# Ledger of designs, part 25: designed miniproteins, single chains, continued (4)

Each design is a single chain, and the fold is of that chain. pLDDT is the mean over its residues in the fold that is shown.

## One batch from the design tools (miniprotein)

Design m12846
Fold by ESMFold2-Fast:
Structure m12846 (fold): chain A 87 residues (1-87)
Amino acid sequence: SAEEERIREVRERVETEIRPKLAELADDPEVIELLEKTRRAVEEGNEEEARKYARKLMEKLGLTDPRSEEALLEALRLIVRREREGE
């Protein structure tokens, strides 16, 4: 299905592009802060703030492809949705 394909593409991009860069900068306080702010904005449903912080995080990670930003946001939305459904 289109949703299964979309989830697979998001997972592959997170695993191949985002996760390795996050691992390299795991001790960088700015990276930690931006990731936490992005996640919080997603949890609060504030898409504008989520996109703003995700963009800053992608810049810090050296990932300039807008698809990487969108993959991070979609991954965080999937995580937040799963956590809410588990309550």
Scores: mean pLDDT 80

Design m12847
Fold by ESMFold2-Fast:
Structure m12847 (fold): chain A 93 residues (1-93)
Amino acid sequence: SAARTAEFAALVERAKAEAPPEALEAMGEAVQAAAAGDAERAIEAARRAAEIAVEAGKVDAAIALLRAVALHAEALGQREAAEAARRLARELE
């Protein structure tokens, strides 16, 4: 949907502005794993991306990154990965 596409784009933009490059690389891995149907790898890469951002003191970027991964996974029908990413984001709030 247009609204989900806009929300995803805004979250990615925020993450790119604030997150360290290593966190964005791990986010990219999570997105690719979700697209491949590998929920376990997607969840692990998303957790790693969030940990890198948190370690850098960028908690809001970590939340934006996890929410972006969750929306992407949900759009692909990857409910387990989407739920796990949303749970990780809530733990940081």
Scores: mean pLDDT 83

Design m12848
Fold by ESMFold2-Fast:
Structure m12848 (fold): chain A 85 residues (1-85)
Amino acid sequence: KEKGIQFAQDAVQVAQMALEGRLSPDQQRAAGRQMAGMARQALDAGILSPEAAEYLLQSARALQAGDAEKALEYAQKALQIVQEE
């Protein structure tokens, strides 16, 4: 539970930094790739539910596309799901 919450909180933090213009486009793409990898590993390890992992993957794709607003929205939904589990 704690690890899943931490992953989702980290995703929200990264998306928020992107929205605030603190990340370059290259840094946003790198962060999105890292987030996608972590979400898949956490899903495989049973740390994240399939639903929470799907929202983190959508957040990762949005970061890679340069859509910081959608990245934050999806990361917040993932955090909400993990906190309710």
Scores: mean pLDDT 83

Design m12849
Fold by ESMFold2-Fast:
Parts: sequence; structure tokens; C-alpha cells
Structure m12849 (fold): chain A 71 residues (1-71)
Amino acid sequence: SNDDKVLEALREATKPVWSSLSPEEQQAVLELAWEITRKRGKISEEEAEKLIELIKNHDFKEALELVKSIP
């Protein structure tokens, strides 16, 4: 699913660098994972592609705002 693709991208982007992230960045990543889970079945393919792009660039706060905007 689109949700699974985004969560996997988040895991792969953060797993190797987790201990190097600031506490604020770690909190943003955890909130992002939670919000993606809450929007299960509501994330379109286009929204998933944009979220994955932001995640790969470590723009976690922007990704969080995008996922929150999904109705």
C-alpha cells in the first residue's frame, strides 16, 4: 500500500542515522510515523511520492505538515 511504502522509506532514511538526529528531529519522525498510520488508506500515490521525496531529503517537519493536511 501507499502507507507501507512511505513507512518503509521513513525507516530506511532514519535507521542508519537515528542516533545522529537531534531530539527534535527524532520527535518529528515519530510523529510522522504516527500520522501516516492515522491516514491509513487515505494517502494517494501522488502524496506518497511527495512524502518519500521529503523523507529522503530529511525534510521531516515538512513531510509531517503534508501528511497532517490529508483529510
Scores: mean pLDDT 85

Design m12850
Fold by ESMFold2-Fast:
Structure m12850 (fold): chain A 79 residues (1-79)
Amino acid sequence: SGEENAFEFSKKILDILEKNEKDKEKAKEEIKKFLKENLDGTEEEYEKAAEETIEWYENNKEEFKKAKEEIEKIEEEKK
């Protein structure tokens, strides 16, 4: 379903952000690559989306930590 695809998409973005939390440029490039492989858009749109995602992550670190914990809990509870 669309919700399952959105869940996997969000999980991949969070994994990239967490993996590269100390290297913003690497996080940006990995997010842009992921977006290019999964979405139809322009380079400018991917760059803006990646920058906005990283900025939101930096300003809402605790929110992202809780979202990550929730995602991990859902995966652990999958039967």
Scores: mean pLDDT 74

Design m12851
Fold by ESMFold2-Fast:
Structure m12851 (fold): chain A 84 residues (1-84)
Amino acid sequence: MEEEYMKHFEAKKPELLATSLEELLEEYRRLTGDTGSDEALRERLRAEYRAALEKGKAKLAEQGKDTPGYKKLVEFHEEVLERI
């Protein structure tokens, strides 16, 4: 699920942060099939975004990838973590 989760958020990355917390939790539930409470999902979503951000940074540092899309994905995760 992690790789598919990352691809889904790459495809849904907004130019502006337009996705509400409620919409993020709904998408997370859809992607993972988790039926937990919104509060429990929020904590798991934070953990997923944190892990994805760290993996993204590690790959950028390792390969020196500077594609706008990849960097935007990392920035999107940082913004979501700040908002959650």
Scores: mean pLDDT 63

Design m12852
Fold by ESMFold2-Fast:
Structure m12852 (fold): chain A 74 residues (1-74)
Amino acid sequence: EEKLKEARELAQKAVEYAKNGDTETAVSYAERAVRLAKEHPEALVYVGKAIAEIFEIDPEAGRRVAEALRDALS
């Protein structure tokens, strides 16, 4: 599924930007993945893994993305 692939790629980019210290870009990519996961719940596994990895790298970025996911699922 093209949307599932897109969500996975966005989640992977978010983690990569977080590793490079680009917090704002990492959060931006992760939020885009969250929006796709809201429409395609099967993508939640990729978003969840990315949030966990971002929390290990940048706890503030991880918190912001986790909050976006919580709000999207409301």
Scores: mean pLDDT 82

Design m12853
Fold by ESMFold2-Fast:
Structure m12853 (fold): chain A 76 residues (1-76)
Amino acid sequence: RDTTLTPAERAVLDALHASDEPLTVSQLAERTGLSQSTVSKALKRLESLGVVEREGNRYRLAEATPERIAEIVARS
């Protein structure tokens, strides 16, 4: 198994990876060119996968790097 992402989810991840600070939904929408609704849906999916975590109204890459994601997959 591998993490299968939509283009929107991938774009959100790439934007977060390129940022050294947590980003709001609005900031992610601006950086990716996606609507805030699309970004919000992508963030919910990524958070459920443990790849992104919420800090108040901002989101960042979880400490779950690709290595950590592989551990989660192995656990399942």
Scores: mean pLDDT 72

Design m12854
Fold by ESMFold2-Fast:
Order: sequence, then C-alpha cells, then structure tokens
Structure m12854 (fold): chain A 100 residues (1-100)
Amino acid sequence: SATEEQLEELLEEMRELVEEIRRSTDPEEVARLAERLAELMREIGRILEENEVDPEFAEKLADELERIALGVMLHPLMSEEQKEEIARLMREIREIVERR
C-alpha cells in the first residue's frame, strides 16, 4: 500500500541517520541528527495513528524501530535527555501498534 511504502521510506531515512550518528565524533552533530531521528519517529507514529495499517506489517516495523532506537541510545555522545526522548517515542509507537 501507499502508506506502507511511505513508512518503509521513513524507516530507510532513519537507518541513514543512524549510520551518520554512529560515524560522528561531534556532539553538536549527534544532537542535530538525534533531533531529526525523533522528528521521523513522531511522523511514523502519526501515520500509524491516522491510517489503517496491516497488523503484521506494523508489528515488524515497531520491532525494527526498537532495534534502531536501542542502537542509537548506546552512542556515547548522545545526551540522557535525547535517550529519554527516543525511548518515550518508541513506547508511544509500540502502544499505537498494540491498540490496532
């Protein structure tokens, strides 16, 4: 579906941001990339709330997002505030998926 294609595109953008975060040694760059990651996570949550998505697809998407979020939260230059925000957004997305 067009919605599933859009979600897959956003997930791919997140994967690219994660690779940039992983390679960065600049705290300011990590902060900017983390903010963009949070923005993409909010957009994914919004799309999942506003659209009917196949339950199995949504579950797989949430599982992949959790893997990505955990990896990013282990980065030594990521602030505790950014880690808490990403964890919160991940919980929100999981709750949306579980309510389907």
Scores: mean pLDDT 85

Design m12855
Fold by ESMFold2-Fast:
Structure m12855 (fold): chain A 100 residues (1-100)
Amino acid sequence: MASTPEDRERRREEFRKNLEELFKQLVEETGSVREAKLIVLMAVLAEELLERGVPLEEIQALVEELLKKPLEEQIAELEERLRALGREEEVERIEELAEK
């Protein structure tokens, strides 16, 4: 997305703060910590890819390919991709929320 570094940092801080609340809401709505974890990890990946200028169509194709895999593999691949992209803090926070 066309954002300044300062705008991106502000958005990331707000996203991180809202991430815990989003996770709690998704656990309540899905009844599954694993499904909530998957959805939140996908949201972080989508945000990162959009910030890097990846077209929405390519993100959709990536998600479609990922959804062909078992839930456990989807989560593991998302965590690995996010760590490689420098979003380790969000992955660690989500893992803590899923373990609590």
Scores: mean pLDDT 76

Design m12856
Fold by ESMFold2-Fast:
Structure m12856 (fold): chain A 68 residues (1-68)
Amino acid sequence: PTVEEVREVLLKYGIPEDKAKQAAEELLRARQTVPPERLRDAVANILSNYITNPEALREATEAVTELL
């Protein structure tokens, strides 16, 4: 996936454009550095800094992890 594809998903969950780009780059870096079995936890930890609603955080974590 590209930074743009990840950003599009993050924008859908209410993250502002500037922060969505930063988060997308951080998420793609996590995909490259974190073992696959820990990727979901890493995604959830990163997104928890941007999404405060627990339901939205869960759904965004699921969507982003599936995309990565």
Scores: mean pLDDT 81

Design m12857
Fold by ESMFold2-Fast:
Structure m12857 (fold): chain A 89 residues (1-89)
Amino acid sequence: LPVTTKLNEKEAREEIRKLFPSTSDKKIEEVLKKLIEMLGVPIPVTELYFATKYLLEGDLEGAKKKIEEARSLDPSVSPEGELLRRIGE
């Protein structure tokens, strides 16, 4: 379920470690760096959850696709939410 929580770098690093405790520190830093490059800071938890597995597997295109899926599930950036905003203008 999408959670409207955003994480700073330190919180995101700790969350990745909790989700994938067998992952090396080096790999966690690589994933965190790519998440920051793609999403900026603060990092949305939903996008982090969707993308992290693909980034750990080295699938950058899969990670990008999952970020777009996560954003489409966010009520503030869903196609319906976007359309309602434009109609309200």
Scores: mean pLDDT 68

Design m12858
Fold by ESMFold2-Fast:
Structure m12858 (fold): chain A 84 residues (1-84)
Amino acid sequence: MELLERIQRIVEEARALYEESLKAEAPKSDELLDRAVGSLLELADELLNRSSSPSPDLLQLGEELREEAARMRAEFEAARAAAA
């Protein structure tokens, strides 16, 4: 229960930082994105690499978090490239 609560909190915080990154100007936008992506990747690494008996559900969640982090980065880069 506490683990899932912690995971949810980290994900919510990362998503909030990502939303702020889209509204901020450089260099703050890049710093906020780095924090959001970093938090999700760190959590994903813990779920995927530190379990001696990995639950399939936790492995799947870790993969989803890595994928979400990659999407955040790609969407941010695409938005900046499109902005003139």
Scores: mean pLDDT 78

Design m12859
Fold by ESMFold2-Fast:
Structure m12859 (fold): chain A 117 residues (1-117)
Amino acid sequence: SRRGVLDAIIEVHDLYLSVETIERILSIFSEEEKEKILELALKYGLPKPSSDVPADVVVGLVLGLYIEYTYLKTRSLQEIANILGVSPSSLSAFIKELEKEFGEKLEEAKKLVEEEL
């Protein structure tokens, strides 16, 4: 299941955010917005969805790692770049473009995380 795959990714990479919190972050975004986030991620070389890793799980992982970097400060840009298999410069460019398109919803996600922690 999507939840089972996301749980395994959280455990393997020792993410601070729970599956439940990432699912609630995903609920802020429409299906069209999640597709745009995925397209943007793929543009910068971030992981592609597969039969074993659905698109929603990829978007959830990307958003969770974004929150850990920008808000929780639990991980450096280099550590997240290593997890996602990209250069720090590519990840930095992705984050800047993500914030330009989804800044308000990303702030809603940060507030949601603060309320649930």
Scores: mean pLDDT 77

Design m12860
Fold by ESMFold2-Fast:
Structure m12860 (fold): chain A 97 residues (1-97)
Amino acid sequence: AMAEKEKEDAVKAIRELVDEIVSMAPPELQPALREAGDRLIKALEDAPPEKVWIANSAVLALSVHLVTLRKAKPEEVPALVQDTIALLERITDEIEK
């Protein structure tokens, strides 16, 4: 089914995006970011086909956050990482509705 492949592709993209953001995150924020990412991936893997569009929206949002982090000043990075954690938690809540 196309929805199953779209879900697998989105999960892979989210894992790669979260891993890259973790590599840029302050050490003290890395555990919370990894936990938020893992929770989102678990929610997506358990999600019904009608919620697959949320996964695609998550990939787009995380891609924007990654681009912003790459251009950020060092002093802006902690706040942007915290915003990314909040985004991951918000998307997870939307999937689990």
Scores: mean pLDDT 83

Design m12861
Fold by ESMFold2-Fast:
Structure m12861 (fold): chain A 74 residues (1-74)
Amino acid sequence: SLRDLILARAAAHGFSFTEAALERLVELLAGAKDPEAALRALFASLGGAEPGTRVVTVAHVEAARPAIEQAVAA
């Protein structure tokens, strides 16, 4: 599932999600051709904006939305 993919990739990068952030990201990735590209864009945004953060919130997902949408559009 998309939820399982997100959690697996987050764990590999040392991140966890709030439930609201996870639900929001699943919505944004629904129907995406390459959800892995969108996840890479999110994690790159997190690394630049908040070095050392381990918890992804809805605010982090929304801040990364333009990059996620570009990745989703292929």
Scores: mean pLDDT 75

Design m12862
Fold by ESMFold2-Fast:
Structure m12862 (fold): chain A 60 residues (1-60)
Amino acid sequence: SAAEADARAAAAWAREHGLEPAEIEADGQTLTRSQARLIEALVRAGVARLTSRRARVVED
């Protein structure tokens, strides 16, 4: 999916620049389905870590 492609590109860029995974706070936030999928893809790619997982997801 586009989110997975974006996540792979972000992971490659972060690796080239020696960056550590970014922390994402999602608790109490309302996310679109596309935003939630992108965040999940970034976490799976090792580019981001979730400090909280209690976000509301809505259709976009």
Scores: mean pLDDT 64

Design m12863
Fold by ESMFold2-Fast:
Parts: C-alpha cells; sequence; structure tokens
Structure m12863 (fold): chain A 92 residues (1-92)
C-alpha cells in the first residue's frame, strides 16, 4: 500500500470528508454527496500511489484536479504530497 493511500486511510471519516470537501471547493464543484466525495478522494489516492510506485515516488497531478490545487503544483514526490495533505487537514 502506497504512502498516500495509507495516509488518507489513516484519517478519521470526518477528516476524510473535510479534505474531500476542500478539494471540491477548490475545483468549484457543487452537489456531490459527502459519500461520493470521500470515495473520489480514496480512489484518487490509490491511483496516485500506484503511479508513484511506477515512477520512483514521483507523482504528476492533473492541472485542474483538486490535488494540484491543494499542492499548488503538478509534479511532486509522494512524500511531498502527504506533507501538503497533513497541513491542509491540520487547518480544517
Amino acid sequence: ESLITRFVKSLSPEEQAKLAQKMLELMGWKSLSKEAAVRSLLGGAEVLGETAKRNGGVITLPEDSGWAKLAGKTELTEEELVEVLKKVVEEL
């Protein structure tokens, strides 16, 4: 299991929901249920973790994704992304 997937799964359901909502706000999305938002967060983390394993720990984020908007960049390491997510969760 990847670092990002482990980190996201280690969050409480409330923290997962808040993080997912923050990403949706940054993307300008409306009317997605809390459950659907959390499922998208978990699925996205799994895909990014698999990509990092193939690329020696480097992740490329889609420019318009909530992930890229949170990170403020499109290319970073898995460890750097986890640190970004930790700071965002602490500020929620």
Scores: mean pLDDT 79

Design m12864
Fold by ESMFold2-Fast:
Structure m12864 (fold): chain A 90 residues (1-90)
Amino acid sequence: GRELAREAAELARELSLAEAAGDWERADELAERGRELLEQVLAGSRETQEYFLELLAEEARELALEAGMPEEEAEALAEALRARWLATLA
């Protein structure tokens, strides 16, 4: 659902911020939660996984725009996150 996609997008943003700040303890905690979300996504059908990827891109773009990121950068961030998840699910 959209809630799972939103959580994944929020975790990706927080992980990037933690890594940029050198907060490796926080980065490790967020990466573990990311693994839990991945397990939930993998439990779904292929069609459910594809729908999740579409929602993930939408939620990531919206979060980036809310944070004041320019539209071009927000779209690039969303597509990069979707591509990373797609590679993991392949």
Scores: mean pLDDT 82

Design m12865
Fold by ESMFold2-Fast:
Structure m12865 (fold): chain A 86 residues (1-86)
Amino acid sequence: SELEELLEKVRELSAELDALMQQLKATGDPAIAAQARKKIAELKKALEELKKKLKEEKASYIEWFLYLALSGEAFVYERAIETLEA
C-alpha cells in the first residue's frame, strides 16, 4: 500500500540520517554536515507526504506516533548541525 511504502521510505531515510550523524560526530567534517542537511530535507519532505497519507487512511495512533517521533528526531538533528556550524 502507499502508506506502507511511505513508512518504509521514512524508515530508510531516518536510518541513513542516523548513519550520517554518527559519522559527523566522529569526523566533524563539513562535507558530511552538508550531506546530513540534504538528508534532513529529504526526510522532512517524506514526513509531510506520510502525514497527508496518515490523514487519508485514518491511520492508527501507533502510525501517528512514528510520524511524530521521526519529525522530532529530524528537528533535533537540524539544530545539532546548526550548532556545530556556528
Scores: mean pLDDT 83

Design m12866
Fold by ESMFold2-Fast:
Structure m12866 (fold): chain A 80 residues (1-80)
Amino acid sequence: MKVVFKSVLGEEDTIEVDEDATVREVLERYLKKRGAPVELIEDLKVYLAKTGKEIPLDTTVAEVKKLQKSDTVELVLKPL
């Protein structure tokens, strides 16, 4: 399924993952795609773009999908 990362500046990156993947695993792939150290995961907060709610990194993509009732999960990273 698709996970879209949105920056505060409106930039969007799409990562395709299995629904059993954790938000942590998706964020790791996003950081690698951007050429950033994966160690930054511990310093980042992930939020639902639609609601502004913080999502724990150990939440599965399937669980986040249930919260949105959408085939696409949209996440915001703060700060970045």
Scores: mean pLDDT 75

Design m12867
Fold by ESMFold2-Fast:
Structure m12867 (fold): chain A 85 residues (1-85)
Amino acid sequence: KEEARKALEKAREELKNITDPGVEFKARMMILDLERVIENTPEDAKGREVSAEDVKLSFDGKLPEKLAEELAKALSLVDLSSYKP
């Protein structure tokens, strides 16, 4: 949980580097959704590997690389079975 929370904090800092308001809004909403998923994830839960490339693809390649890396890290540390897109 702690590592996932830290990744989301870094992702929020990277939101300031997005110039496209539509991309920023979508990224912000994803961060909010992931915060809910983290709270529902057990401390001992093992996530599945999510790459920064997978995250970039969900944003049509429009995410800054650092933001995509931090979101991929958070996604890899949570139980995605509880995540509803």
Scores: mean pLDDT 70

Design m12868
Fold by ESMFold2-Fast:
Structure m12868 (fold): chain A 82 residues (1-82)
Amino acid sequence: SEKLLEALKELIDIALEAHRKGKVDVETAEKLKEVAEKIAELGDKKGIESAKKIIEDVLPLASSEEARKILQEALKKLEEAL
C-alpha cells in the first residue's frame, strides 16, 4: 500500500530526527501519534507491528511526562488495531 509506505517513512524520519536530537518533546510526540494513528487505521498487521517498535524505541527519549503520555496513547492505538 502506497499510503502505508508513506506513513511508515514519515514515522521513521521523525524517529531518526528524535534520536539525532536525543529527545522527543510534546510537538514531536503529537506528530508521532498522528502518524501512528494513520498506520493503525490502515489495518496492516506488519505495518502496525513496525510502527509499535518505532514508538517503543523513542519512548525513553520523552523529554516530559506529557510527551511520554502522548507516545503511550500512540502505542495503545496501535495495540488496539492488532
Scores: mean pLDDT 89

Design m12869
Fold by ESMFold2-Fast:
Structure m12869 (fold): chain A 99 residues (1-99)
Amino acid sequence: HMELLAEAEVPLLTKHGVLLKKVAIYRDPEGRIVVRAELEHPKYPKSVLTLALPGDLEVTIEDAVALVEFYLDLQANPPSRPITPEELLERAVELVKEK
């Protein structure tokens, strides 16, 4: 069972042409923080992005928005080699710590 910690409707048009409609932050049964974002784009009219983070992180709605923008930026500007799930998680954690 996931516990809802925070949610917000954030009708933000990102620089990538993707509309971020809503973000929600949950705690999962393992104690991890889970960010869930509802996205809308003409090519993909309904999309959900889910990111799992360590449970000891303090994640705000602003952090969740920044994480979604970070993910979209990686998709628009992919690295020369595939990023591993571990590398993606490390970069997401650093982004949250950066503020």
Scores: mean pLDDT 73

Design m12870
Fold by ESMFold2-Fast:
Structure m12870 (fold): chain A 86 residues (1-86)
Amino acid sequence: GEEEVMKALGESVKASLEKMGKLELAKKFEEEMEKAKSLKEVIELVIKTHEELNGPLSEEGQKKKEEILNIPTQKYIDEFNKLKAE
């Protein structure tokens, strides 16, 4: 369900931050993940973390963010379930 997608996305991002040696940012991300109540909040947190690493989004990046946040949560769950199927 949604909670499984949230957990998988969160663990993936945390692992990437740790691999980059950004241990303090990884810990901060984990703490913010515990406060997230929806997949959209997790996606917003991922984008915020990306901006902390790479600087503010371009105009094109900002438009892409809005498109991503407007995708229904169920569509993300469906895609995640397809990726889990071998």
Scores: mean pLDDT 79

Design m12871
Fold by ESMFold2-Fast:
Structure m12871 (fold): chain A 86 residues (1-86)
Amino acid sequence: MLAERIRELEREIDRLRARYDALVAANADNPAVQALALETDIEIGIYRIQIGVADVIGDEEARLEALEKEIEVLKRGIAELEELAK
């Protein structure tokens, strides 16, 4: 059931993105938060490209791996942003 697993990961990414975006917006005047957000956005962009490539070639396993990596980046970014916002 790779398709169901992909849908679960995409739903988790949507939840994490909403939380990440809210943290970045709440700290718009904090240059350290904004700098880390820029670095995190670049890394997310790389995995989004990998997801797109995997989808085009029909590699569901590669798509799963790239989605899991995006989740790891978002979770790390959120944790690091929360520490900087203290």
Scores: mean pLDDT 84

Design m12872
Fold by ESMFold2-Fast:
Structure m12872 (fold): chain A 83 residues (1-83)
Amino acid sequence: MKAEEYIEKAKKLAKTELQKQAVEYLEKALKAIKEGNVEEALKYLKKAVVLNKKIKEEGDHEFAKLLDEAIKELSKEIQKLLS
């Protein structure tokens, strides 16, 4: 799954507590998707989006772009579960 590749790359590059927490929320969203739990997946995806906005505001644009790719791929997987 492309989402797993982006999450793994982000996990290796995460340096700040904010970056690590955002990655943890994406990992929890991915786990929820694999379990078919759309509500839990959306909950953690929204939390990751909020943290990624803060990461962008703090100037970590390259890392935030990588998280946006992971968020995009996870959103596609959630849409497949809703279809």
Scores: mean pLDDT 86

Design m12873
Fold by ESMFold2-Fast:
Structure m12873 (fold): chain A 92 residues (1-92)
Amino acid sequence: SKEELIEEIRKLVREVLEKYFGQLPVDELADVIVDEVIRFLKEKLPDFEITPAQRKHLRDEVRKALEAADTLEEAIERVSQVIIDFFRPFLE
């Protein structure tokens, strides 16, 4: 379901950030997060497509969320919200 996909995205974002937050540069971390979410969605939704321009826009928004966060938990909340809001229309 849409709700199950959203929950799995939240879990995936948490797992990546718990592993790499403060360990990778923000630009590289944003790319890792975006690519892992896209990989997950391609596995669950075989017809899922994202353009290079859409990926770049999402990465830039994830980067901004990471730069605005002062703690790991704030990063998890901000990044999860950005990603879920971006992909919500794709899950309609």
Scores: mean pLDDT 87

Design m12874
Fold by ESMFold2-Fast:
Structure m12874 (fold): chain A 93 residues (1-93)
Amino acid sequence: LVLTPEEEQLAQELAEKNAAGLLEDVPIVQTLTNEDLERLAKLPPEKRKLLSERIVELEYELHPEYFALQKLSKEQLAEELEKLIEKKLQELS
């Protein structure tokens, strides 16, 4: 599976929002709008997993110093992000 250009753009937007949240000590799941969640809900779970991996990769490019101090690997961070997104989608009626 690969991300479409539209999905890649969504990953970039969410990575930038999450990077801003890291500077403000706010997790990405708290900065997502209902529109962002609706876009994520349209993706199959496999694509949401890939998107989460891409978001973390882009965050690493934006703030490598954050990840140098991070105890979790990029893979573990992507898994945690995926779990947070799935939980938030379940809460969205």
Scores: mean pLDDT 71

Design m12875
Fold by ESMFold2-Fast:
Parts: C-alpha cells; sequence; structure tokens
Structure m12875 (fold): chain A 99 residues (1-99)
C-alpha cells in the first residue's frame, strides 16, 4: 500500500514539474486546483497536461519502470488514488468536445 502511494506521488511530482518547466508556475498551480476540484479545466490546462505527459513519456519512461511495476502489484489502490486524475481527464475530454 505504501509503495503504491509513493509511486503515484513520484509520477504526480514529475507531471507537475514538467508543467511548471514548460508553461510556468501559475499553470502548474492551476492544474493542482483542478485536480482538487477547485477549478474547471480550460484549453490551456489540456495543452499543458498533454505536453507534460509527452515529455515524461520521452524522457522519464525508462526511469518510471519501477513505479509502473508497483502500480501493477496493487491496481485497485492505484485506481482509487488516481481517481482525481481520471475525473479531471473526463472533464478535459468534455471541454475539448465543446471546441
Amino acid sequence: AEKTKEAIKRIEELLYRAVEEIFGEETRERLEKIIEGKEEPDEVDIEALTAALRRIGEEESEALEPEAKVLEENPELAAELLKPWVEMLKKMREKRAEL
């Protein structure tokens, strides 16, 4: 259980760092508020998350293999911990459909 929480935290930290490096601190802070349910995502937030995910896939995928294996060991807990991210992605998908 603890390893799964640490793995998700590591992945979240890399996502937030990538967003901050590409788009700046304000965009990273906005993304955190969206995940917390305090703000609704917009076009900039969708672009920022997409760019961060692409960077992680290209630069960090090999380094994140241990984290991926930990998530596979406890998929039910991983799903619960990722629920805020899944809900955010659903809102972003709906927002993109409006464009």
Scores: mean pLDDT 74

Design m12876
Fold by ESMFold2-Fast:
Structure m12876 (fold): chain A 91 residues (1-91)
Amino acid sequence: MEEDERAYREAVELAQKGLKLADEAISKANEYSKVNPEAKKMADKLQELKERIEKALETARENPRAGYDLVKAYLEELQKLKKELDEFIKK
């Protein structure tokens, strides 16, 4: 029970971090898409990852450990995509 409560709390914290990063990255990608159309594809992928994080958080309500693992995996994908976006913008 304590482990499940901790896993859920950590899933919520990671999801909140991921959603904030996704919103910032999506906004940045959409602005950059005005000069580089490839950024629009990145914005779409970031939006998909945001939706997956939200669904993973719903999973965490029923199964905290499974939800935590999903949120963590999607956050890692989000961080990689954000790094790629930052590199495109620096060009």
Scores: mean pLDDT 83

Design m12877
Fold by ESMFold2-Fast:
Parts: structure tokens; C-alpha cells; sequence
Structure m12877 (fold): chain A 91 residues (1-91)
């Protein structure tokens, strides 16, 4: 739906505001959480985010973000994803 596209765009805009290292660490943290907690811990909308971060891996990885920064970023994105799911998803 349109709201899903808007949420994805907000996530992309947020990522674009991050340093290359923060963007990379966000991707790694999401992958680690998927391995530890399974798909139920990560919203489907974040799949688009992961795909965008894969494209960035080849271009701009330089800075070393902290674990704390990674957690804050992921929590914000998950929160946005859950808000969108409650509005749009009816399954």
C-alpha cells in the first residue's frame, strides 16, 4: 500500500542521514537479530531496508559504529515497521 511505500521511504531517508559505517552496522545488526530471534522479531518491511543496505556495502563502508548506536537505530526502524503493520496489515 501507499503507507508501506511511505514508511520505506522514511527508512531510506533515515539511512541516507547516517554515516556509511552506521548504515553497514545497521544491516549487520538486523542480520544478527534474524539469526538469533528468527523472522518473528523483524518486520517484513525491513526486508527492503536490508536490500538497500546490501547495495551500500560496496560503496561507502568506512566508519565503525558502536553497538549502542546500532541498537538505537534498529529499535527506531522496528518501531516504525510495527506502526505501519498495525495500520496496513490485516492478515
Amino acid sequence: GMDAEETKQKILDFIDSLSPGEQYALGVYIEDRLKENGEEAIEPIIEGLINSLEKLKGEKIKAKPTKEQQEEIVNHIIELGKENEHVLTKV
Scores: mean pLDDT 52

Design m12878
Fold by ESMFold2-Fast:
Structure m12878 (fold): chain A 86 residues (1-86)
Amino acid sequence: SKLKIKIEVYDKNGNLVGKDELELDANAPASEIADKIVEYVKEKFGIELDKEKVEKMIKKTLENGKGSITIESKDGKYIVKISAEV
C-alpha cells in the first residue's frame, strides 16, 4: 500500500516558498517513514524538523487513513505543513 505525502513550506511572513509530494511504503514502520520525510525536507529545503512530531502524525495516519501536522522548523524560520494519506 502507498502512503501519499504532501509537503508545503512557508516563511515567517506566510509566503509559500516550497511544495512537494512523495509516495512512501505504508507497510514500513512509522519511525522509518518519519525518518524519510525529515531527511527529504532537509535535503530539498535545508530545513530541520522534529522527527518525533512527524512520527506521531504518521502513526495517526496509518491508524486513521489520513493525518496532517503543522510544525515550525528547528531554527524558527519556517512553518512546514505535512499532510499524509493511505
Scores: mean pLDDT 88

